# Designed miniproteins, single chains, continued (2): the designs that were tried, part 6

Each design is a single chain, and the fold is of that chain. pLDDT is the mean over its residues in the fold that is shown.

## One batch from the design tools (miniprotein)

Design m4188
Fold by ESMFold2-Fast:
Structure m4188 (fold): chain A 101 residues (1-101)
Amino acid sequence: SMQEKIAQLRQQSADLNKQSQEYLNQGDYDKARELSSQSMDLLMEARALQLESEGRTDLARELREALRRSRELEEQGNYAKAASVATGALLRAIGEELDAE
């Protein structure tokens, strides 16, 4: 089901975030950053699927566009802007989900 897919993506994100923290504790900052970025990408995908399941296609599109932009910025080494874009998009999606009737 769609809900099972969303739950799976959220669990995979949590697992990657845990691995990121383990690498951070070992002083492998580059690997920690890569895994943290992948974790965030999975959270954005899970939110986009949730919004699509609720018929909120425009917000899902905004999340997918933010995800693409975040990945482009990461490829350019601009992790600060990538994190800002991803965080802003996720917070907007959460706010809109809470306001949904």
Scores: mean pLDDT 82

Design m4189
Fold by ESMFold2-Fast:
Structure m4189 (fold): chain A 56 residues (1-56)
Amino acid sequence: GDEAEIERTAEGARRGTLASGGDEAAAEKAYQAALSGKTPEEAQRLGVRAHIEGAG
């Protein structure tokens, strides 16, 4: 897809991370990962991992 499609995917990853209990920092990490070409699942996983690492 084009940049607009990537942006929509990134926004979905951000919302998915928040819905899964991640904080805003984790959601931002998921958003940036999706913008760099990660799949929505990979981006959300990275966001959740960042939240866990921030807590421990």
Scores: mean pLDDT 72

Design m4190
Fold by ESMFold2-Fast:
Structure m4190 (fold): chain A 98 residues (1-98)
Amino acid sequence: AAIVEAALLSPALSPEALALLNLGDAYFNANNYANAISSYNKAIALDPNDALAYTNLGLAYLKIKDYANAIAAYNKALSIAPSASAIAANLNITKANA
């Protein structure tokens, strides 16, 4: 609620990117990883500095065992949010399985 409200009130936030991120999450939870990846890529196209969108993209690639693209997505997420220990953990797990 608060994130959606902030996006609607601030022109610096993309409500369309947040909607695409949520759509990607819905596809991911339905195990439709191809559509999740597509939705996350559209969110990233609108907000290229969204570490969460890159993290979720990496998770979707990991689910389809595309380790190279998962590693690339997690590295990009860490470049945006370098102190995010959860992203670093997912990167290390992905590298270990590649």
Scores: mean pLDDT 77

Design m4191
Fold by ESMFold2-Fast:
Structure m4191 (fold): chain A 60 residues (1-60)
Amino acid sequence: AYEKGLEAYNAGKYKEAKKYFLEALKEDPNHRDAWFHLGHIYHLEGDLEEAERYHRLGAA
């Protein structure tokens, strides 16, 4: 799931990337890279509150 999320992220398909990163976190909630990428996508979309939440969880 994470690898597919990363492919979508690199292609600029942020909606698809979020879907796959959320699936990766469903399998492993401690997948820090998935948390960081989700935070970055929310930041790019202007959802700064969600971006901060995901960054904080990924930094734990």
Scores: mean pLDDT 76

Design m4192
Fold by ESMFold2-Fast:
Structure m4192 (fold): chain A 87 residues (1-87)
Amino acid sequence: MEELEKLKKEAEKYGIKFIVADSPEEGGRIGDELRARYEALKAAGKEFTERYVFAGEDPAMGYTREESIQDAKEALEELKKEVEAEK
């Protein structure tokens, strides 16, 4: 997944978290971790202000790798514009 690796490196340059699910099991684990983090921040009276991009495919449901990469790329470009505008 060279394209996803490139997107991850680009996101890291901008302080954006890039999350890739290599399998449904990995995707579930990552989702649980993000939910736990959100709930912990909410319990502490803090807002969840982190920027992230999530990418994953589901070939069994006809959701292609190409579509997942394109969606992630578009989301990353939008977040990069926000970061640049804030600097």
Scores: mean pLDDT 69

Design m4193
Fold by ESMFold2-Fast:
Structure m4193 (fold): chain A 74 residues (1-74)
Amino acid sequence: SPEEELLAQVQEMLDWLLAHGRPLTPADRDALVAQVEEIAARDYGLSPEQVAELRTKVGALLDDYAARQAALAA
């Protein structure tokens, strides 16, 4: 599904950033969420409800990334 494809792409990006010790700023996170929402709505034609659900799932991936990054810095 388009949601699964976008989530997989976000996860691959985050895995790469984690492997290279690259933290995300709040501005980077906001930009990533906005870009995913735009791609989902414009390129994949997802409904507002599907975009909102995807936004929630991307947010969860970003929260998990932040926790993993913090654990590596400890």
Scores: mean pLDDT 83

Design m4194
Fold by ESMFold2-Fast:
Structure m4194 (fold): chain A 58 residues (1-58)
Amino acid sequence: SKTVTGEVVLTTPAAEAEAAVARMAAGLLAAGADAVEVTAVRREGDTATVTLAVTVTL
């Protein structure tokens, strides 16, 4: 088996960021990801940009 790591960058309204991250992480895990981790969060006004590390074992 080989492990592949990728990144997903999610841009969302800051007020919805936690719920949007939870939905994205759940979707990635349901699609076959082994792990999803928040690695960075940046807020600019009313917008949040969240970086997720996604790990998949092939």
Scores: mean pLDDT 84

Design m4195
Fold by ESMFold2-Fast:
Structure m4195 (fold): chain A 78 residues (1-78)
Amino acid sequence: SEGEEALRELEAAARKYASPEAAAAIIAGAREALRLAREGKLEEARKAAERGVLPHASELSAEAGHEISAALARILNS
């Protein structure tokens, strides 16, 4: 599925650019966002992304932040 493909891309970017601790947090937040989006809970999915993914991604380079944000947008639209 598109959402699962986007999640795999996000997980790869997180592992490439982030520390192991930050990558684990980003991946957990992205998985929760995908679960909520698939249930049609789009506002809750956005809140999960804001809480779990975006704070950690904002501490990374602009390149890493862009890759993670692009994959996250695809998760939220799946």
Scores: mean pLDDT 83

Design m4196
Fold by ESMFold2-Fast:
Structure m4196 (fold): chain A 71 residues (1-71)
Amino acid sequence: APRADPRVPAEAARKAANAHMEALSTGTVEDAIEAARQKAQEALAPLGLRVESVEVHVYGDVVEVSIRARP
């Protein structure tokens, strides 16, 4: 079965988290969510995936990112 490199989704999540936190410093929560979605989409596009949804939760010093994507 074709297997994606598991590091590529992790990198997409990391880039989305960073974009979200940067956008929150200068804009609204909606701007931050959109920035995270755009960055995740850019990182996953080479795999032929489209981002369906992005959720970001901040717990003190921990940032959790959930990305749902499909072909």
Scores: mean pLDDT 72

Design m4197
Fold by ESMFold2-Fast:
Structure m4197 (fold): chain A 92 residues (1-92)
Amino acid sequence: SMSAAGALIEAAIKAKKAGAKPSLSVKGDTVVLKVEGANDQAIKALEEAAKKAEKAGAKASLEVKGSTATLTVSGMSPSGLTGAVLAGIGLE
């Protein structure tokens, strides 16, 4: 998938399968994937998502603090933002 939204959704699914707790939030044109209890497998999934989002033309930033990893993606299309909101509802 070359979609930034698809990359975020894929990372959230991989983090959940790795035993972490992903959550998605949207603020303006920015989507934040926060992963609590992030292990190396979950962090790797977020790193892959950041690279895929950048290839799709979005801007991605990954921050890791203790056991919490936060992937921030900006510059997504309106359809991508809608997809991220729907995915966030499905994770909660």
Scores: mean pLDDT 75

Design m4198
Fold by ESMFold2-Fast:
Structure m4198 (fold): chain A 57 residues (1-57)
Amino acid sequence: MEEEIIKKRLEIENKFRERMQALADAGDAEGVSRLLRLFDEARRKNLTPEEMEKLLE
């Protein structure tokens, strides 16, 4: 019932992790912190997977 939404959310969360890892590998600790805050805010506001994906653009 919520399986499709959960799957899409996991895909977007994986993209966040990939971005965070890339920033960490580049030594951009501030960038990692900013992206983590955006992710936390998206979870707190219960944003849709599509809205979360827009935060990565």
Scores: mean pLDDT 77

Design m4199
Fold by ESMFold2-Fast:
Structure m4199 (fold): chain A 72 residues (1-72)
Amino acid sequence: DAAREAEKVAVNKLANEIYDLGVNDPEKFEKLAKKYGISKEEIEKAKKSNTELMTLASKMAQKEYHKRQQER
């Protein structure tokens, strides 16, 4: 399960980094969310709730990890 372990580690690390950006630097978080095609409505919802922010950060982290795995 090396691939699953690598995915969990990489996704969790990315999610925590994105979550920290959302808490400490909302402008950088918004730019990053737009890069992943996240809607303005979903970004505004994440700004109002730490739970929604973490959910969105995890979703963005998964999208980035999957894109990196598909590109060779």
Scores: mean pLDDT 78

Design m4200
Fold by ESMFold2-Fast:
Structure m4200 (fold): chain A 61 residues (1-61)
Amino acid sequence: SLDTEVNLALATIRAVIAEKAGDFKEAADWYEKAANYAEQSGDTELAEIYRKKAEELRKKA
């Protein structure tokens, strides 16, 4: 749905901003939300990419 696509985009933007700021815990939380929205939109590959990114960022936090 359009709402899911918008939420996916916003969660991804928030994740990138947090990552660039060095707030790895916040970035990981946003990538997990983005992964959930990607899954809801049927993009399982993107969801897996974002989940892996969140795991890597949690290791840095």
Scores: mean pLDDT 87

Design m4201
Fold by ESMFold2-Fast:
Structure m4201 (fold): chain A 90 residues (1-90)
Amino acid sequence: SEETIKLLLELKEILLKFENDPSADPKEAFEEIEKIVEEILKLYPELDKKAIDEKLEEVKKLIEENAPREEILEKMREVATTVMESIEKL
């Protein structure tokens, strides 16, 4: 759907901004990702919420542990990939 494409593009833009702006707060970027994921889950309640939630918790843990920015970014990308792959399987 057009709404799905828009939300996936917003996820991509959040990731790109976090990658290109070293002053961007990892926690703020994560909260933006959580909001977009929640909107996608509202559109597709049949998605594997458990798999997506597990990836979100992995990102949260890395942020809480002050992991390297590159590791946080890569895990955030895994959230986006998991969401996209879950939608493609519908």
Scores: mean pLDDT 85

Design m4202
Fold by ESMFold2-Fast:
Structure m4202 (fold): chain A 62 residues (1-62)
Amino acid sequence: AAEAIREKAKELGVELSDEVIEAVSRLLERGDYDAAKQLLIVGAGLSEEQAEEIVRAGVESL
């Protein structure tokens, strides 16, 4: 999940810290997709569309 999240963030032109990528990856591994999306929006300042794309890429890599 973490590598897919990083690749998708680069594709979208957004910068995510390793800490955020790791936290989102753990939430996706737990199936907590809403919390992962909220962390990206509120914690990293992403749009809802960008957060949704990153969550989808992370889930598909599981």
Scores: mean pLDDT 80

Design m4203
Fold by ESMFold2-Fast:
Structure m4203 (fold): chain A 68 residues (1-68)
Amino acid sequence: LTPAQLAVLRYLAEHADDVSLTYEDLAKAVGISPEEVQRLVRELLEQGLLEIKDGKFVLTPAGAAALA
């Protein structure tokens, strides 16, 4: 994983209870553009490290393991 992908995963893991989390929130926290966050999230979904449940991003077991 790239440092940017790890930063996005860590933020999502720490804010898993925030149902209002947006690409703008992730972009501000990680220090990148919302467009870059959208691309990184897509890459993480393709790698099987994230999934979408009820319109929110959730870490898979593989995604959680990548943060250890």
Scores: mean pLDDT 77

Design m4204
Fold by ESMFold2-Fast:
Structure m4204 (fold): chain A 93 residues (1-93)
Amino acid sequence: MEKAKELEERIKKDPNDAKAYNELGKEYAKLEKYEEALKYYEKALELDPNYAEAYNNLGNLYKSLNRLDEAKTLYKKALELDPNYKEAEENLK
């Protein structure tokens, strides 16, 4: 994962970069490394509690784990933070 290494170096330079943690979570989720993806999404949300994209991505992670009620709660949170978040809206249908 070349992109994951770049994101890890970005985090070393700026450990408060919520976007880098969110993107790193996405990279680990693509590899089905869900425990690592969860850790990085949780860190992104710790740094930015209003990060709609990170809530949506965490919802997708829970959906992949067949934890549909937790996924719906996270999609609703993403949509509350960004009412125009089309992906979160579609995920609630």
Scores: mean pLDDT 85

Design m4205
Fold by ESMFold2-Fast:
Structure m4205 (fold): chain A 64 residues (1-64)
Amino acid sequence: AVEKVVEKAKELGLPLGRGAAALLLRLSEGDVEAAIESLETIAKLKGTPTYEFFVRSLREAGER
């Protein structure tokens, strides 16, 4: 489950590791498809301050 989210993050060029992917999956109630949709939404925000803060927040909370 987490591995699919990590691979999708790599495909989208998102700087998110396994911990951030696991956190996103938990926030999606274990729904891998919902977690992937969230990653695609984050990727669409590239180039905005919202993208930078969101990615930083996920990395800090998930990778601890």
Scores: mean pLDDT 75

Design m4206
Fold by ESMFold2-Fast:
Structure m4206 (fold): chain A 69 residues (1-69)
Amino acid sequence: KKEEIEKLRKEFQKLYEEGLKALSQKDVETAKEIIKRLEELAKRAEELGDKALYQGAQSLIKMIEEALK
């Protein structure tokens, strides 16, 4: 439903901003927490059939993981 998709998109935007901030501050613990929340969001996006949001979440997870190496 539209409301569920809108909530997930807002959550994704918030996680994107928080993830970038954690990376800029080298806050590994917060970055790992953001990854977990993005994994939950990706699963929900897949269940709702929002493939673009699913791919966006997976891409952000990979970006954060690579930055933490």
Scores: mean pLDDT 83

Design m4207
Fold by ESMFold2-Fast:
Structure m4207 (fold): chain A 111 residues (1-111)
Amino acid sequence: MIKKELVDERTLEELRQMSAEELIAYLKDVADKVIEFLKEARKQASPEAQKEIDKLINEIRKTYDEAVARIKELEKAGASPEELYRVALDATGRILEAAQKALDIVEKEKA
């Protein structure tokens, strides 16, 4: 189960205590791990499904870049730790959603 393997619910609570730099590092680790997982899943997919997985990998990269830019913007504006945490939590959820969509594509080809 991708949520349990890549992001523990306990780890999500720890995000509330993280600095902007730590949140950015956490998002990079999550995005990198998910992209590696999807690249492995892609190897078992048809050429058509590989194109859809590539789109989802690009969506994950875009989500990470947008979240990093937003966290840096908020930090410069003197935003609260909770505001930074909410950006990281939203980005993590979106990355995991894209990963689940890619897995659903691979599973449909096996059925």
Scores: mean pLDDT 79

Design m4208
Fold by ESMFold2-Fast:
Structure m4208 (fold): chain A 70 residues (1-70)
Amino acid sequence: KAELEEKIKKLKEEIEELLKKMEELKKQADEAGAAGDYEKGKELLKEIQELGQKMRELRMELSELENQLA
């Protein structure tokens, strides 16, 4: 139980860090768009998309572990 709870905590922390990174990249993409640098904006959006894929994988793992804890 304690080991499972620790793993859940670590996954939540990793998800939180990814969310913050995605938010920062979105700000940079918005700034690039405002500056007319649409190529940079598109590149940043690709990075956000890749992090979003990682987020889906982590959320699936988190859901599975939380179901075991319930």
Scores: mean pLDDT 82

Design m4209
Fold by ESMFold2-Fast:
Structure m4209 (fold): chain A 98 residues (1-98)
Amino acid sequence: AEYALEAAREAREAGRAAGSRAALAAGRGAEAAARAAERAGTEEAEREARAAGGAARAAAEGARAGNVAREAGGAAGAIGAAFGAAHAAGDEEAAREA
């Protein structure tokens, strides 16, 4: 979970600096995944949170480099992993709040 929170912060900082909505979205996705993993306490949710963190870092790097494809791919990956973590937690309402 800590790795995903660190990656979320990095993606949000890069998104603000570059004006990248995709990197900002990736950061939010990684944060949501980390919170879902903390609530679930399962290895599966923690794996999804780590995946979201990696994707958020890719989006941050894309934003800093002006690589739109990497930025968009990272954002999609982080959002998908956040959904996966929420599903592993078994609580759609908690996922919405994360």
Scores: mean pLDDT 75

Design m4210
Fold by ESMFold2-Fast:
Formats: sequence, structure tokens, C-alpha cells
Structure m4210 (fold): chain A 74 residues (1-74)
Amino acid sequence: AGLALFEEPAREVERLAERARREADVELGEEAVRLARELLELAERAGGPPLIERARALLERAERVLEEVRRRRA
């Protein structure tokens, strides 16, 4: 049940990060990081270790994409 509640937001993080990379769009990258951070916060409050690990991995991936996009726009 808990994992299912995170699936659609998790997929949205992945979609936003991929679009940010393709379009070199910092705003999309920032949205991906914001949503991933919210998911990690929720996982830490109500989820078990596997959910926390998944949320953390999504956040790390979104942050890496955002930094890459920022460098490409420099």
C-alpha cells in the first residue's frame, strides 16, 4: 500500500528529470528535485527502509540531472 502511494509521484520525478535533461531546462530540473525531496520526507515519516532508499535514489538522480543542466547552460 505505501509503495503504491509513491509510484505515480516517483514516475513523475523520473519524467521531469528526463525532460529537464533533454530540454536543458533548469526549471523542470528544479521541479524534479522538489518533488523527490517531498517523497523522501514522506518516506522518512511513514515508510520503511526500502521506500526511504528508493526515495533517496530518486532525489540523488534528480539533483545530478539538475546540476548537469545548470552546467550546460553556463
Scores: mean pLDDT 81

Design m4211
Fold by ESMFold2-Fast:
Structure m4211 (fold): chain A 106 residues (1-106)
Amino acid sequence: LDELIDEAQELLGKGVEYYKKGEYEKAIELYEKAIETLEKAIENEEAQRLLGAAYKNLGKALFELGKYEEAIEYYEKALELFKKVNDTQGAEEAEKNLAEAKEKLE
C-alpha cells in the first residue's frame, strides 16, 4: 500500500509540474495513471483522498483545454470523494471549480 500511495503521489506531482508549464495533455496522462494506481486501493481512506485530488486536477487540465463537460464530470467525482472522506478543504475547492466550469456552459 505505501508503495502504491508513493507512486500515485509522484505521478500527481509530475502531472502538476506539466500543468504549470501549460502541457495539459501530458498532465492528463499522468493524472490518469495516478487514478489507475489509486483505484487498486479504493477501500483505503488516504487513497480515496488522493483519488479526489487526482480527479480535481484532471478536471482542471480538461477545463484549460476547453473540455468543460468532461471537467464537470471529474469535479463532481472529486467532490463526492472529498465529502466521503470528510476533506472539507478539497470539497470547497472542487465546488468552486465545478461552479466555474458550469458558467462556461451557460
Scores: mean pLDDT 88

Design m4212
Fold by ESMFold2-Fast:
Structure m4212 (fold): chain A 58 residues (1-58)
Amino acid sequence: SSEQKKLQQLKEELDNYRKNKDELDDKQKKAIEEKKKQLEKLLQKQIEQEKLQRQLLK
């Protein structure tokens, strides 16, 4: 799904920033924090969707 692809892209971007964190300026660090918040929201939606699917099963 499109949400899964976006979540995967955000994880990859965050992993790349994590590897280079010592070379990041303050503006880049702020952008990373915003991406972390987006990732957290997407992860929460996925968890909620899984719970709904499990409840619909039986």
Scores: mean pLDDT 74

Design m4213
Fold by ESMFold2-Fast:
Structure m4213 (fold): chain A 100 residues (1-100)
Amino acid sequence: SSLTISFKLPKGLYPGMTIRWVRQRPGEAPQFLASLDVAAEDKVSYAPEVEGRWTISYDASKRTAYLHMSDLQPSDQATYYGEVVDNKTGEVTRGEGVQI
């Protein structure tokens, strides 16, 4: 099975901001999954456990980040969050959690 989840980004995006996806299970710290530099679409990074399985994308016209998940496994069950990081200030804005 496959699923796409989305995160609507706040106003005021600047070059050097990073979109990232993280997940969290009960009793665990948030785990990094993937990141995308908003100003450089080719600057994408994936955690080893999702590399080759999932992809992230960003639609600037809709100000929406996406996590495209394929071949979902029981181990993928978690709450998923989209975040935007302002690399100049260190401020992190987190979207609403999506339970998978």
Scores: mean pLDDT 81

Design m4214
Fold by ESMFold2-Fast:
Structure m4214 (fold): chain A 89 residues (1-89)
Amino acid sequence: SAEAYIKVGKKAFEEGYYEAAKAAYEEAIKVGDKKEQAEAYYNLGKVYEKMGKYKEAAEYYEKAAKLYKELGDEENAKKAEELAKKAAK
């Protein structure tokens, strides 16, 4: 399930296994609902930041922000937009 992939991704990220975290979040995006996709894109942005890939991080934060807005989650949308702006600079 997408929830299981997000859990695996978070654990891998916490332990510094960024490629494993990336793969898990990519699977979550494929099988998840809009809320799970938003969370997975947001966390994928964090993975790309840790890898020093700021352009890709900004793109994933922008995708998360769009989905959070569609969900009416204005707080998480604003956080994702702010992270996208900082990564894209």
Scores: mean pLDDT 89

Design m4215
Fold by ESMFold2-Fast:
Structure m4215 (fold): chain A 64 residues (1-64)
Amino acid sequence: SVDEAFEREREQYVRDGEGAYQKAIEAKKNGDKNLAASYATAAMLLFSMAGEFELARKALEDVK
């Protein structure tokens, strides 16, 4: 169904956002500010596409 397809797409955006967030935190730990900001922005966009706006905000806050 359309609802099931939407939920699968949302779950994929959450998984991809979590992956980008982990890469942002690793880049921050390594002192790569540009890479960390890029991955944090990717995580924010992916979480936003999933409707997870609190996770999107947290990704940016945790990297800044």
Scores: mean pLDDT 87

Design m4216
Fold by ESMFold2-Fast:
Structure m4216 (fold): chain A 88 residues (1-88)
Amino acid sequence: MVSEEEFEAEVLEALALIYIGILKSTKNPSREDVERTAEKIIELARKLAELGHKDRAIQILNDAAQVLEEKGFTEVAERVKAEADRLA
């Protein structure tokens, strides 16, 4: 049976993946929308790390950073990578 902590971790991971999906599928996002979405991903990843799922948090941040780089938001991608490095 899924514990409360395990369920919370799964929900946080799912939400982060949804936000990464939004970044991938949005063709012409504003910088402000991208920065807000990246900040939400960072917050979710930090919470996931606090629940003991540091490796999952690092993976999420690295995946988000890759999508941001592919879309040309290099400065935002560097901030997200810095958060992954901080957790490592």
Scores: mean pLDDT 83

Design m4217
Fold by ESMFold2-Fast:
Structure m4217 (fold): chain A 66 residues (1-66)
Amino acid sequence: NAQEHIDKALEALDNKDYETAIKHLREAARLAGAPESLVQAGIDAIKAGKFDEAKVIAQTLRDKYV
């Protein structure tokens, strides 16, 4: 379930659907119990246009907490 949200966040980033990416990243973190600081870093990266960095953060959330 948390993994489904990470997969959708990564897919949304690839499709440049950043609002959807943020929604799924937040939900994945909530379900996985990931630190809010990691989620906020991902959101800040998306808002700053650092999409490669946001993708790495989403992958880190998946690999470490899901």
Scores: mean pLDDT 83

Design m4218
Fold by ESMFold2-Fast:
Structure m4218 (fold): chain A 93 residues (1-93)
Amino acid sequence: MVGREAAEEAREAAERAQRAAREAGRAAAAGDAEAAEAAAEEAAEAAERALEAARRAREAGGSKELVNEAELAAGVAALAAGMARLLARHAAK
């Protein structure tokens, strides 16, 4: 299915963004502002990949279910990236 790879890419990118957000939280709790900032940047990059994958799923004419899955993953990745950015900001003294 033409949209399947894009949906899988979006899901993997969302998982990466969520892992990076957790890393940002851990670094922030440790007072490591530099590590928190690096994790926030990784989460932002993952969110951009998820968004691009969702766009490709739609443009490729994938099934509504695959497009919805990719768009949901992109939304989850964007929320994770936003959370990581806030955590990195609070880690900075």
Scores: mean pLDDT 83

Design m4220
Fold by ESMFold2-Fast:
Structure m4220 (fold): chain A 55 residues (1-55)
Amino acid sequence: MSLDLRQGVEILTEMGREGVPGALTGLERVRDAAERNGDDETAREAQRAVEELRR
């Protein structure tokens, strides 16, 4: 598992809650990168963050 990708999810989620432009796109990119690396757990966490921020 990649700790860097997981940290990215945490940081981008916080930025998205603050309304920073591009945070959602960043989370989608982290999700895609985690899927390519076979890191299903991080991909799932990124997807949940995207869904949370879209509400």
Scores: mean pLDDT 78

Design m4221
Fold by ESMFold2-Fast:
Structure m4221 (fold): chain A 74 residues (1-74)
Amino acid sequence: SATARAQALIAEGERLFEEGKYEDAVALYERALTLASGPVAAEALRNLGRALYKMGKFDEAEELIQRAVELEAA
């Protein structure tokens, strides 16, 4: 399913993040967002925001984390 593929992309992105490959992790989280909705999309947005923080893109990271919070509150 699309949800299962999104979850697999998030898991692979998390592995890349742990290796310090933040730009590669971002690409996988963005791909997950094209396949995900609801809680899985919120998880991808939080992980994307965390990776952007590590890359020094603080304003973009804060916007994405806020979108994840709003999506989970719905």
Scores: mean pLDDT 86

Design m4222
Fold by ESMFold2-Fast:
Structure m4222 (fold): chain A 80 residues (1-80)
Amino acid sequence: SSMAKEELKLALTRAVSLAREVLSDEQVAQLEETLASNSQAPLPDVANTAVETIEKLVPNPSPELQKALEELRAAAERLS
């Protein structure tokens, strides 16, 4: 549904914003390049790629970032 798609977009925006707070400029560029390279993929696949990329770049995420990544995965599953 359009509502589930908007929920996923909001969850993706939140997770990326929280990740940017702890990433270096080079790591932010890596994350953004990965997302741009997958922009043609279905939105759930883009979201799962974002989660995997952020987890690799942030091995010890804050509880807030960890929750945002879990919410992003859940939102992606609802559209799968």
Scores: mean pLDDT 85

Design m4223
Fold by ESMFold2-Fast:
Structure m4223 (fold): chain A 72 residues (1-72)
Amino acid sequence: GKKKAIEYAKKAKEKAEKGDFDGALKYASLAYLYAKGVSEEARKYAMKAAQAASNGDGKKAAEYAEKAIKAL
């Protein structure tokens, strides 16, 4: 639920800021799954964080992960 969605979104942000795009993608995807039924806004931002990480854009991945945290 909400607690795990926040935890994974925070980990996605941390990994993105460190340039670990595989880690950022993994944790953003988990945040997306755990945000289901909690916040549709957080789920959309977690998806955008995962897409940015997949594209190697650590700055955008971290920015969207932070928006997912704020929406939870």
Scores: mean pLDDT 86

Design m4224
Fold by ESMFold2-Fast:
Structure m4224 (fold): chain A 70 residues (1-70)
Amino acid sequence: SLKELLDERFEIDKENAKKLLEEGVPKEEVLKQLEETWDGILEYLKKHHPELVPYLEEKKKELVEFIKKL
């Protein structure tokens, strides 16, 4: 399902964020790249699957807060 793909992406992006920070990428740049990517998904969902928009926004918020705490 599309929701399962969003959940998988959430876990992948968490692990990628950890790796980028360990490699010395500034947290601000990691957050910027991640927000740009998830905003692109949001625009797609608004057009094709508007029922999933609140779920994506909650997951994006959780991901941003997770990275800020690293």
Scores: mean pLDDT 86

